Designed miniproteins, single chains, continued (2). Designs and how they scored, part 30

Each design is a single chain, and the fold is of that chain. pLDDT is the mean over its residues in the fold that is shown.

## One batch from the design tools (miniprotein)

Design m5090
Fold by ESMFold2-Fast:
Parts: sequence; structure tokens; C-alpha cells
Structure m5090 (fold): chain A 69 residues (1-69)
Amino acid sequence: SEFEEALKKGEEYMEKGDFDKATFWYGKAYSLAAAEGDFERQREALRLMAESYEKKGDTEKAKGYREAA
């Protein structure tokens, strides 16, 4: 699925240390899950976005996404 492909790309960029691209792909995964009304997948994407923002040093944004998940 497009959601799974977006998560995989996010994971690949996390492994490479490209947290900006990881955040982009996790954001794409969130949008796909939101369009389908899939709350469990939305929460999964939000948790991963929080982790990627934390790795970027954006602690405030990371906290916001963790609280939303």
C-alpha cells in the first residue's frame, strides 16, 4: 500500500540520518491514513513523526506529535 511504501521510505531516511526526508515521508504516511480514516495508522505515523522531529532537534514539534498520537 502507499502508506506502507511511505513508512518504508521514512525508515530508510532515518537509517541514513536524513531526518528532514524521514519527517516528509512519515507526514505523507499520516496524510494517506487520514484520507482513509484509519486512526490506528494515523497514530503510528504521528509517533514516527515525533521521533523524526526529536532527531532533528525540534523538541516542541516532537512533543506535539507524541501528544496527538
Scores: mean pLDDT 87

Design m5091
Fold by ESMFold2-Fast:
Structure m5091 (fold): chain A 66 residues (1-66)
Amino acid sequence: SVRDELLRVKREIQEINDELARLEKELEEHRDDPQKVAELQKRIAELMERLDELTRRAAELLAELR
C-alpha cells in the first residue's frame, strides 16, 4: 500500500541520516588522510543524492494519500 511504502521510505531516510552523521564524524577523525577524506566525501555526496530522491518520493506518496 501507499502507506506501507511511505513508512519504508521514512525508515530509509532515517537510516541515511544516521549513516551521514557517522561519515561526518569519520571525516573529522581522518582529516589528515587526503585519500580517506576524498572517499568519505564521495560517499556523503552519494547518500545526499539518495536522500533527495527519497524525500521527493515521500512527498509524492503523501500527495497520493489525499
Scores: mean pLDDT 86

Design m5092
Fold by ESMFold2-Fast:
Structure m5092 (fold): chain A 60 residues (1-60)
Amino acid sequence: GPMLAVATKDVFSDSPAVLTFKKGDKVEILKEYEDGMVLARNLKTGHVGLVGKDLLELIS
């Protein structure tokens, strides 16, 4: 099944490469990188970007 997580805090960025979200938003992790970064989709907005895995709480 999908690797799901919840945002632990708000993230704002003007960079199109950075995943932005509000605390409590559900996120699908698409790929994990060795440096602790993930490529993920915000399920509320549909946007895809990079974010630190430490900002997410895994739920599935």
Scores: mean pLDDT 84

Design m5093
Fold by ESMFold2-Fast:
Structure m5093 (fold): chain A 66 residues (1-66)
Amino acid sequence: SAAAQAAKQQQIQELKAKKAELEAEKARIEALLPTLSPRGQRAAERQLAELDKEIAALEKQLAALE
């Protein structure tokens, strides 16, 4: 139905928006990385690893829908 297609498209747009937000946060952390202390860099690297996992999960969801 047209309603089901519209709902699917909205879900795809929401997932893409969430992915873009996480990618923007990742880029922000990466930009700050050279300015951080060694301890700060380790903490940032852990945050980047967590963001990478979340982005990968969203990419799998998008691939299944598209």
Scores: mean pLDDT 87

Design m5094
Fold by ESMFold2-Fast:
Structure m5094 (fold): chain A 114 residues (1-114)
Amino acid sequence: SVETLEEARKLYEEGKELLEKDKNNGEGYRKLGEAYLLRGKELFELGDLENAIAAYEKAIEYYEKALELGDKSAIPLLAETYENLGKVYEKLGKKEEAKKLYEKAKKLYKEAGI
């Protein structure tokens, strides 16, 4: 949706600004991850499965960097990203890969207390 694209752009701009001030700011990486998560959701809705996967993989990389830098709020977002990536693989008929991604998401949700 237009609202999703506007939120993604805002998160991307905020994340970039934080990282220009401090390259070790975990919140900056988390916001970049959120921007790519929203982009991945939009691409999946449009049926662009290949680019949805690429966007979700970038979100995962940014969330892992955020966690390395101590931003634990990235845990439930990383879980949601694995869950959404699993939905893409399920739509591609890759049931075993989807199952592994859902198991990763479940473990992360448990770590987040969800």
Scores: mean pLDDT 90

Design m5095
Fold by ESMFold2-Fast:
Structure m5095 (fold): chain A 73 residues (1-73)
Amino acid sequence: SSKLKEAEEKLEKITEEAVKSFKNEEARELLRRAGELAKEAVKKKLAGNDEEAAKLYEEARRLAEEAYRLERA
């Protein structure tokens, strides 16, 4: 329980700081969505659902990459 909450809080903090550094609204939205998927991935991993966790992590990675591309454009 506490381990999941700590991981979620850390991901939330990292996402919040990154979003604050962005000026592009669409990029901020994509980065926030990536953060939520990463939280879900951690939750699935801790529950033993490794395959689902991996898929959610890959989705989060793709959205984060798109967010950084939009911010740089």
Scores: mean pLDDT 81

Design m5096
Fold by ESMFold2-Fast:
Structure m5096 (fold): chain A 95 residues (1-95)
Amino acid sequence: KEEDLEKGLEYLSLGNVYFKEGKYEKAIEYYEKAIEYFEKAGNDKSLALALTNLGKVYFKLKEYEKAIEAYEKALELDPENEEAKKNLEEAKKKL
């Protein structure tokens, strides 16, 4: 589980790099890998962070329904996540 957390953080970092480069398909791939490892690790805060970042990439792709789903899942795990709350409201305005 400790190794799963480390792998999750590595994939999250790679997802962030690709997101900043505008390589959204690769960002999604690595955020999804991060999510799998954070689920195995049982780390809800890291899982919520990866889901929030996945939502941000879907928002950039104008896939607002997928962005909303990702943000809602993040808030189920971390209800106090202000970034996920704010981004959820912005995505809902786009529908």
Scores: mean pLDDT 89

Design m5097
Fold by ESMFold2-Fast:
Structure m5097 (fold): chain A 63 residues (1-63)
Amino acid sequence: SAEEYTKKGEEYYKQGKFDEAVRYYVKALQLDPANEKAREGLKKLRDEIGQDEFNVLAAKAAA
């Protein structure tokens, strides 16, 4: 479910595993584009690592 993917994204983010975190947040939004927690997670991650690095990880996750 989108909720389970969001939870996994949060867990990986907590561990500093940003590639995995982005992957699971993207999966959550593919199932539920309105998922506020997944959107917030991606925003926090982008703010932490920067837009350019975030774009690279997001493109990889969507492939």
Scores: mean pLDDT 83

Design m5098
Fold by ESMFold2-Fast:
Parts: C-alpha cells; sequence; structure tokens
Structure m5098 (fold): chain A 77 residues (1-77)
C-alpha cells in the first residue's frame, strides 16, 4: 500500500509510527527537512487518509503495528 509513496513520505510515516504524535516542525527537525517541505507532504498524506491531524499534531490514521514496523524498515533502506 505504501509503494506509491515517495521516500520522504515513507520516512514521515515511519517517524510518526515510532514517535506517535508530532508537529510539522518536530518532523522537519528530526528528518533534516524544511518545515514547508514536511507540511506539503503531510497535507498530501492527510488528503490520502494516511495521517490524522489534531491540535496541530500529526499521527498515523489507519496503520496497524505491523504496517508501522514495515514502514520503519523501508525508511532505513
Amino acid sequence: VFSSLSPTERRILATLGEEGELTAAQLAKKLGLSQSTVSRHLDRLEARGLVERRDGRYSLAVLSPDEIAALQAEALA
């Protein structure tokens, strides 16, 4: 299901899976990206139903623990 995602988007999902809930600024800092780049990818992921936003924080919307582990493995490759 994540094969159509860019490497950056997979890294974002893997990081959210590891950390639970993060702001766009925290994701940008952890990934070494600009906040604008991360926000653009988060908007796309939210539109696809892959992430949920609550009070300015983002989390995984529809991923099981097994899917989170798979995303983390893909992000490291």
Scores: mean pLDDT 74

Design m5100
Fold by ESMFold2-Fast:
Structure m5100 (fold): chain A 80 residues (1-80)
Amino acid sequence: SEEEIEKVAEGIALATREQELARHGDTPESIARAEALAARTRDLTEQELKYMAEHGWKLSEVARADIERARAVYEAAKAG
């Protein structure tokens, strides 16, 4: 459902925000950056999940792929 897609996207966005704050601390500049990045991540994830759902994919399968992608992005950022 659309509600489930929104919840998954929000979860990934919140994880992105936490990762950015952990990297740069809690300064006002870092908070603003983290929230902007989280908002963009949410929008892009929602669009992708909706597209996949329209093509017959199960949300559980799509959500797993997006979680793995978010994890890969986090690991790359942490290493670099």
Scores: mean pLDDT 69

Design m5101
Fold by ESMFold2-Fast:
Structure m5101 (fold): chain A 93 residues (1-93)
Amino acid sequence: MSPRQRGTQANRLIGRGGRHIIQAQQNINTYQSTGNRSYRDQAIQHISQAQTTIDQVQSIDMSGLPDDVVRTIQSSINTHQQNINDLNSQINS
């Protein structure tokens, strides 16, 4: 892949991770309101999928990408990792 294509792939994976984070939070909220463990299990699955997308972004070769693009990707990784950690804290409470 070209550097531009790798940057596009990273952004698409970041977007996918963000969607899994939103779905995990929604499932945690539903679990807390209903007590139904199926929503807890779905939240755990979405947290796992969000972590997988972050791991995939971290595996992308950033060589040849502009510095501002690399910094933006790294900032997004850090934000998603913080959200994943917060979700794991919520599900284990």
Scores: mean pLDDT 89

Design m5102
Fold by ESMFold2-Fast:
Structure m5102 (fold): chain A 115 residues (1-115)
Amino acid sequence: MREEEERRRRERNEEFTRRVTELVKEAKEDKSYSKEEIAEKIGEIARETGVDLEGMTEAVTYAGREGPELMAATVRGLGDAMPKTPKAVSEVSGAAIRGIGEMVEKMIEERRRRE
């Protein structure tokens, strides 16, 4: 791969991650967002930025940390942009499990702090 292509890949993934992070924060603060609207917006961001599988897995992990509903909407939105290969399915599934796991760990720690 050429240095210029790697730089463009990083810039696309960074823009994608930034936009998805902003959308997830807005959805958490404003419950007027439906799960379908979140999925549609994430799919649009993926198409506009040209994100690769690595950027997609990072977004799924981030959404998983925020909760299972946002994680499911993120996976749904990325569905058409994501390669339907065993590797892609495995990497996205692993990212979802990691995100949800980190969310559960934080919930356990919060309960420990309250008691």
Scores: mean pLDDT 76

Design m5103
Fold by ESMFold2-Fast:
Formats: sequence, structure tokens, C-alpha cells
Structure m5103 (fold): chain A 68 residues (1-68)
Amino acid sequence: MSEEQKEELIKYAEELARKLGASEEQIEKVRRLVEEGRYDALGVFLMLRLGASLEELQELGKKIKELE
């Protein structure tokens, strides 16, 4: 994944977190998980801490796959 593609994924994940009512601290954690390539931990965090739906996680998964 290029730097540009990674920034696009960070932006997507941050916007999803903001939509879910995440605090700035939680948004920083989301950014860090994307930077580290920890996509399993990202999905768990979004679902269990922020209440992301299965549909929202599937759309995030599609975005990650497109940017591979």
C-alpha cells in the first residue's frame, strides 16, 4: 500500500469513527491502528468500542481490499 493509499484509508476510518461518535482520543487510536496495519484490531475496536455495524465493517473491509 502506498503512502497516498494509506492516507485515504486513514481518512475513511477516521470519518467512520467520527460518524460513530468517537472521541479525539479514539480517532487517534483508529489512525494508529491503520498506520500499523492492524486491521483485525481496527475491526474489533470499531465494533466493540464504537458500535460499528456488520455492514460498516464490510464496507471498511472492501476499502482495505481495494487499497491492497
Scores: mean pLDDT 81

Design m5104
Fold by ESMFold2-Fast:
Structure m5104 (fold): chain A 67 residues (1-67)
Amino acid sequence: ASQEEIDAEVNVALVEIYASIALLIKDPEQARETLKKAEELANSIPDPQAREEALKVVEDAKKRLEA
C-alpha cells in the first residue's frame, strides 16, 4: 500500500471516530462542532472515493443528530 492509500484509510477512520463522538455528546452545540470537524477532515481527503465514503459517514451522523 502507498502512503496515500494509508493516509486515506486513516482519515476515513478518523472521520468515523469524530462522527461517533458527536453522537455521544449530549450538548447539541458541542455535537455540531465535533461533526463540523469531521466534515472538514472528510473534505480534506485527496482521494475522491475515500472522501465520498467519509462524507456519507458525516451525512448519516447529521441525520441521527437531527432526529
Scores: mean pLDDT 80

Design m5105
Fold by ESMFold2-Fast:
Structure m5105 (fold): chain A 67 residues (1-67)
Amino acid sequence: SMDELYRRGVELAVEGVEAEKKGDLKKAAELYRKASELFRQAGDYESAEALERSAEKVEEKLKKKEK
């Protein structure tokens, strides 16, 4: 159901935040991307876009670790 997709998205978003707090930026970006897709499938486009923005910020931090 849409509610199950929403709940799963929340779970992954929370895991993403914890990964980011621990400095695991690659894992955080992956989790934010997965959560965003689940929110889109659930019809929550606002949460999906917010998580895409979080993933983009983390991905930019990853790129800056290269020369």
Scores: mean pLDDT 85

Design m5106
Fold by ESMFold2-Fast:
Structure m5106 (fold): chain A 71 residues (1-71)
Amino acid sequence: LSEELEREINEALVDIYVAVKRIELSKKYGPEKAKEIADKARQKALEAMTESGGDVQAAVRAADEEIEKAL
């Protein structure tokens, strides 16, 4: 795979992960709070992925940390 395609795939994986978390949060905290938390988690995940050179696991950890802090 090209580096460009790998980056696109990794970003899509992060988006899918955050979307699943948003659905879970929405059931427990409601859709508005879930969106706020998910939007912040996505931003932190993308920052971590950029900093790590495309490490999806680092992005997932950053998303989980942001969600935990928001709760």
Scores: mean pLDDT 83

Design m5107
Fold by ESMFold2-Fast:
Structure m5107 (fold): chain A 95 residues (1-95)
Amino acid sequence: MQLTPQQQNMVNNMTPTFIRNAQQISTSSISQFRDMVQQQMDRIRSVSSSPQDLHDLLTVFNQIVSQQFSTQPSDVFRQRVTVVMQQNVDTMVSS
């Protein structure tokens, strides 16, 4: 599904802070990574007006995060980010 330009701008504004914070954590620090993901989920929830908006925003956010971390040399880090982001989307769809 396609986001509106306004929704795309919201994700684009939030994503740089998340990426910067994610780059500072170690691959072994799952608790710190989960806390950061939870904070980002809370931000996305606060700007979402409906369950559909939440799903769309999380989907685009996940895609941007995956693309940004695909350029990093750590396969373990990229895999961890992908798994947590996918669990985040699955949780939002189920709840």
Scores: mean pLDDT 64

Design m5108
Fold by ESMFold2-Fast:
Structure m5108 (fold): chain A 72 residues (1-72)
Amino acid sequence: DIDSLLEKAKKLYNEGKADEAIELFQKIINDPNATKEQKAEAYEMLADIYEKGGNTELAEKYRKQAEKLKKE
């Protein structure tokens, strides 16, 4: 269940386990069963994580992917 994976990834991030959260969000993005809405949320979370980590270029890339999915 993709919603359960999203919830688990958010919990890991809130616990300070950013690397584990990133892995789960990336799995959601690559999952053919994930909806555009679920993938957009995962991209937004990745953008936030990378921005806080100082990788502004990658954060902007993920934000653009989220916006692209939301317009569909």
Scores: mean pLDDT 85

Design m5109
Fold by ESMFold2-Fast:
Parts: structure tokens; C-alpha cells; sequence
Structure m5109 (fold): chain A 76 residues (1-76)
């Protein structure tokens, strides 16, 4: 469907943008916003049975980024 194709293309774009933000160490808030948008479009582009895997993947990525930022000792 055209709608599903649109969401898939947007998700691909957002995924590339998120990877670039993470790679260059962008602000956590900006990365979180981009990953949330990515999750929304991935869910809309996918089968219901894939939604849980997609959500877990994005949440795991967010947790990893948050842990890196939350450990002050690692920022020294």
C-alpha cells in the first residue's frame, strides 16, 4: 500500500538520521526525539507481530545511550 511504503521510506530516513546523531554525539534529547519518531514510523510500516521486536530494539538503543550519558565517571 502507498501509506505503508511512505512510512517505510520515512523510517529509513529517520534511521539514517538517528545513526548519524549517535555517531557524532548529538544531545541526548535530540537523539531520543529522533528514535521516538523512528519507532513510530517503523511500527506503522510493519506487521503487528513485528511491533514488539521493533519497540524493544528502539528501547534497548535508548537505554544504551542513556546509560552512557548517565555515568558521570565515563564523561571525565
Amino acid sequence: SAEREKYRKEAEKLAKEAEELIKKGAPLEEIEKKLEELKEYLVKASEPEEHAEIEKGVEDALEAIKKRRENPELLE
Scores: mean pLDDT 77

Design m5110
Fold by ESMFold2-Fast:
Structure m5110 (fold): chain A 71 residues (1-71)
Amino acid sequence: MSPEERLQERIAELLREAAPRALSAGEIARRLGVSQSAVSRALDRLVAEGLVERSVDAAGNTLYRVTPEPP
């Protein structure tokens, strides 16, 4: 498995464990011990695949979470 694929799996697992809480790319990077740029690229792929939802909080921070289908 490539480093990029491995990082995507680690991010997805972290977000499942945090669910329903949303995490920033910086928080994910700190928790996994990887660069924020690497996390951001992996998150872009997960969002494109529909596995992760991107949102913006009241302070303008971009947050990510595993989102099940809306009711």
Scores: mean pLDDT 77

Design m5111
Fold by ESMFold2-Fast:
Structure m5111 (fold): chain A 81 residues (1-81)
Amino acid sequence: MLEEARRLLEEARRALEKGRVEEARELLERALALALEALKKEVEEAERAGDKEKLEEVEEQARELEGPFREAGEAIAAALE
């Protein structure tokens, strides 16, 4: 799921490069939804298991994704105006 979210983010960036702003927005929205769903499940599982190390890994993954998603979102928003 998280890997699929990253693939959709890459597709969104490619669509934006081709001037397909609306398509890029739809792909980014799907990618974000999948990433949030995956991260929520991993957090819940780590909390139930008491696995603090796994919880830290999930937090790191979330931080790593924040930058790319923010950059893509800002670029799409600017293009849509």
Scores: mean pLDDT 80

Design m5112
Fold by ESMFold2-Fast:
Structure m5112 (fold): chain A 80 residues (1-80)
Amino acid sequence: SAEELIEEAKELLKEGKYEEAAKKALEALREALKEAKNKEQLLKAIGYILRAIGLILEGDYKKAAEFGIEGAREILAASK
């Protein structure tokens, strides 16, 4: 689930495994995208995914992971 992927990403961040954390955060965002109930939530989730990818391309894996975790949580909260 997206919530499980968020927790895994948080653990990887604590371990300093920023690239792996960013990858898990991106997977959490993609899983949260599946729970989007309307166009606004879908577009917001896509925006988070694109920004996380941009941060990864810039080599800012820690920020990508932090941003992806926050985005996934927001999308999941809005979906309930």
Scores: mean pLDDT 81

Design m5113
Fold by ESMFold2-Fast:
Structure m5113 (fold): chain A 55 residues (1-55)
Amino acid sequence: GPAARLKAGARESLSRLTDPEKARQGRAIGLLMADALKDEEARRVILEVADEAEA
């Protein structure tokens, strides 16, 4: 579904960032975009991917 595609895209994008600060910046931008679109599902997916990346 759309959430699965967004999650896969977010994971792929984050994996291209080798600098932890750039990864954090990417997450912050993603969350701002999700908030601007008022897409709660996109916001949840981004947070889930961010949590996985920090583990």
Scores: mean pLDDT 68

Design m5114
Fold by ESMFold2-Fast:
Structure m5114 (fold): chain A 77 residues (1-77)
Amino acid sequence: MELSPEEQEALERAIKEEEELIAKGASREEIKEWLLKRADELLEQGLGPVAALLVQAAVTGKPVSELVEGSKAAQER
């Protein structure tokens, strides 16, 4: 998966913010709500690929960082 500089910056920021929420002991529901809200904001900015990863993280309960690694295996689709 190839991201633009803006998408990469947004993704790195989202990963760091999610890690901070986890470190603070935020509940799964709080993390899910944050991910969905952030995804909506990113969609409005035209950063659809990053927004899609955040939605998938919210639905699956997997960290965004794990989904980024999985998304690179495009040949397995």
Scores: mean pLDDT 76

Design m5115
Fold by ESMFold2-Fast:
Structure m5115 (fold): chain A 69 residues (1-69)
Amino acid sequence: AEAHYRAGLAALAAKDYATAAAHFRAALEQDPRFEDAAKALAIALNQAGRSDEAQAVGREIARIVPPDV
């Protein structure tokens, strides 16, 4: 999971959002509770123009990490 997350961050920094999203998705397949990978995936999907998928990921994050209030 961590290797894919790091690769995704590198792709995101390079503005290769499609590659970043693929790596973050792979990280989540290995660890579905990887909050940082899920957040980064939502960002990458939004930047790649895949807003519907980004919204779905955002809802999933909200279940894993409930708000403090």
Scores: mean pLDDT 73

Design m5116
Fold by ESMFold2-Fast:
Structure m5116 (fold): chain A 58 residues (1-58)
Amino acid sequence: MLKESVLEIPYSGKIDYDALIQEAQRLGVKLLGLSVGEKLRLYVASDNEERLKELAKL
């Protein structure tokens, strides 16, 4: 079963969404949603925690 997680990324009003989407697809991570506030929050699901750590490096 996929494990759901939330990644928080520092947000200064400029984010490379194309790079985020491309990395998520490359790592096999499902993007469930995102929320923009003081930080960008990515709601994600993966069957591999190592893939989530790689995405978080963005």
Scores: mean pLDDT 72

Design m5117
Fold by ESMFold2-Fast:
Structure m5117 (fold): chain A 55 residues (1-55)
Amino acid sequence: VEEKVVELVGPLKELLKKAQEIKEELLEKGWAPVSIEIEKLSEKTYKLTLTFKKE
């Protein structure tokens, strides 16, 4: 079992778009999403953490 963590920082709308793209690409490669965390850093900036596992 392999685990992959992806962290993104930026405006919420851009983060959600990138997260969807990453999720689609990783699913095609056999990575299953395990968790999604969103943290507000400022009024315009968020941190998004995606955790994936293989198998």
Scores: mean pLDDT 82

Design m5118
Fold by ESMFold2-Fast:
Structure m5118 (fold): chain A 55 residues (1-55)
Amino acid sequence: LDESLEGKSLEEAVKEKAVKKLTELGASKETIEKIASLKDPADILNALFKEVEKL
């Protein structure tokens, strides 16, 4: 997808979901903020999955 408007909304939704999940799991503020700073939905999901494995 080159410049899909849906991509922007999906990125924000995935970011919010990931931040909420990490907060619920007790991840550090630093980890949460780092993942929330990512712009690619795939990168956000991959980073979330990786951090969940660490917890």
Scores: mean pLDDT 72

Design m5119
Fold by ESMFold2-Fast:
Structure m5119 (fold): chain A 64 residues (1-64)
Amino acid sequence: SMSFSPLQKKLAEAAVKLIDEKGNSITLRQIAEEAGVSQRTLYSHFPSKSALIEAAQKLKIQES
């Protein structure tokens, strides 16, 4: 089941971009800044870095 809101998709897309450019050592703060949202807003949608990375991988598969 698809559970991606437009904001969740934007965060996942920002994560994909940063992982591609800088690898898996990126921080949630960097992802929030790339997406143009507050870190608090990011945490309300993804409680951990691993959850966001899983969403990014799922988004990449769905867009392929």
Scores: mean pLDDT 76

Design m5120
Fold by ESMFold2-Fast:
Structure m5120 (fold): chain A 55 residues (1-55)
Amino acid sequence: DRLARREAAARLSEEEKQELKRRYLEALSIPDPEQRQAALAEIEAELARLMERRT
């Protein structure tokens, strides 16, 4: 575990987990603040939706 295994999403679907993880990892690696902010916002919105269903 180097970067992305710190994601707090223990109760997500396997596919959703992988998709969010991949996007989050890529977002964190984006040096451009504009692209990073947009990607993170998308991931956060998806995470919120998933957590609402699982809450």
Scores: mean pLDDT 66

Design m5121
Fold by ESMFold2-Fast:
Structure m5121 (fold): chain A 85 residues (1-85)
Amino acid sequence: SETKKRKEAMELFLKGEEALKEEKYEEAIKYYKEALSLLPEDDKMRAEIYRNIAIALEKLGKKEEAEKYLAKAKELAKKNGININ
């Protein structure tokens, strides 16, 4: 069950990455948020997803929201021993 949800989250993450590459920032955020809904709160993928949501929000000119998501990404990365500067 959890393994299936994580696989679905991976597929949604990749769709978000593709949308981000195509500069479809709102679509990318939608896929990333769907991926987050399938992952446990302590999943290592959450940090990267929050970072990518922040990137998309910055591209949309939503600087305050982007900073909040980037802060979430950095905090989760510290918990997992990952550097995402």
Scores: mean pLDDT 85

Design m5122
Fold by ESMFold2-Fast:
Structure m5122 (fold): chain A 92 residues (1-92)
Amino acid sequence: MEKVKAELEKAKKELLKKVQELLELLKKASEEEKKIALEKLKELEEELRKKGEELAEKMKDATEEEKLKAQIELAKEIIKKIEEIIEELKKL
């Protein structure tokens, strides 16, 4: 149990760092680059909203450990998607 909670805290910290990296990159970005990033972030938001709703329905009767593991997986997916947006912006 403590190990799963520690993994979730680590995932949250990694997610926050990636969000901060993206925000710093956007501060230095051109208007065109910002527009591309916002469109990609909007797509990500919609995908995560749908996935979050599906996950909530599936996890209604889940154990606390299963819910925590699901949150860790979701955080890792968000981190990966943000990294993809950062790499795309660097190519511009």
Scores: mean pLDDT 79

Design m5123
Fold by ESMFold2-Fast:
Structure m5123 (fold): chain A 71 residues (1-71)
Amino acid sequence: MFDKEETKELLTKVPGIDEELAEKLIERFGNLENIANATVAELTKIEGIDAKLAGKIKAFAQEELEKKKKE
């Protein structure tokens, strides 16, 4: 399981996500698994996240979780 600091650093690798947006995502969803499972509508409730960015966040989070399942 990713801790909050590790999850924050991973999220900032997504183009368009800064430290503030990564922190808001963790505050709202708690962990990377919950972020990956969130709907686009739930993600866009965070100021600064549009539908396109929400889709990128979900794809990134799902890919990182799949890597961890295999290792």
Scores: mean pLDDT 78

Design m5124
Fold by ESMFold2-Fast:
Structure m5124 (fold): chain A 79 residues (1-79)
Amino acid sequence: SSAFEEEVRELALELVEAAERGDLERFEEVAERLIELLESQGLAESDIENVRGTLERARKILEEDPEKAAEILREAAGL
């Protein structure tokens, strides 16, 4: 479980970094990896949907307001 928690945290940090840089391509790559990880570990669909919703909110504003996109991700990840 600790290995899974650390990998989720590392992916969350990579998402924040991509968002801060306005790097949409990197953001999409890391977001896909995060969702695949959560699905592979058998998380409830409602929890996965909540993560997808957070990622979509960040994605939509990432190029216009990278600082706000990063804020959304930090808040959701407890960073």
Scores: mean pLDDT 86

Design m5125
Fold by ESMFold2-Fast:
Structure m5125 (fold): chain A 60 residues (1-60)
Amino acid sequence: EEIERVQAHLDRVEAESIERTRALAKKLGLSDEEIDEMIARVREQHAAVREKLLELVKKQ
């Protein structure tokens, strides 16, 4: 089903987004603690978007 493919894609995008965010934050001179806080918020945003996107995929 499309849902399984969407979940796999979102998992990959989330992982890549986290690594890129970490690299950028290090370039900006953020501490490990600050980087972890940014990553936590990225994960929260992905969780919320994932729920909404999966609902939209089911509707279409």
Scores: mean pLDDT 79

Design m5126
Fold by ESMFold2-Fast:
Structure m5126 (fold): chain A 72 residues (1-72)
Amino acid sequence: SEEERERLIEIGRRGDVEELVERATAALKKAGITDDSAIRAFARHFAREAGEEDEERIEEVARRVLEKLRAE
């Protein structure tokens, strides 16, 4: 939703990687996405949609989301 999108942008502006990881992980679990490549692509897109422009932070979100999903 637009409200969720605006909330994600706010989180991205703060540089809150932990919040982005939690939200992306929850969305992926709900969607039932299990492929590593798809998980990483989704997490990167999720971070960019939140307004994150730092490629290192985008990759950090993708790495942590994948690790969290694989650990569970």
Scores: mean pLDDT 77

Design m5127
Fold by ESMFold2-Fast:
Structure m5127 (fold): chain A 77 residues (1-77)
Amino acid sequence: TEALEAVLRAIQEAAQAILKEKGKDELTPEELAEAIREAAARAPAELRPALERAAEAARAGDAEALEEALRAAREAA
């Protein structure tokens, strides 16, 4: 849970940085995928495959696949 909490915080920080740079309140699917990929690179190896799947799902706009990938990350944490 602690490792997942750190990853979720990293995703939030990356997302906030993108929003601030572009002066907007919502991320595009591509920007959300970028934030998740940044967090995945800094995540423990056990969480990385699930987070990379989450980034691809976010980029595709596939909410179902994103939820499944995040569930897998929670179970790995």
Scores: mean pLDDT 75

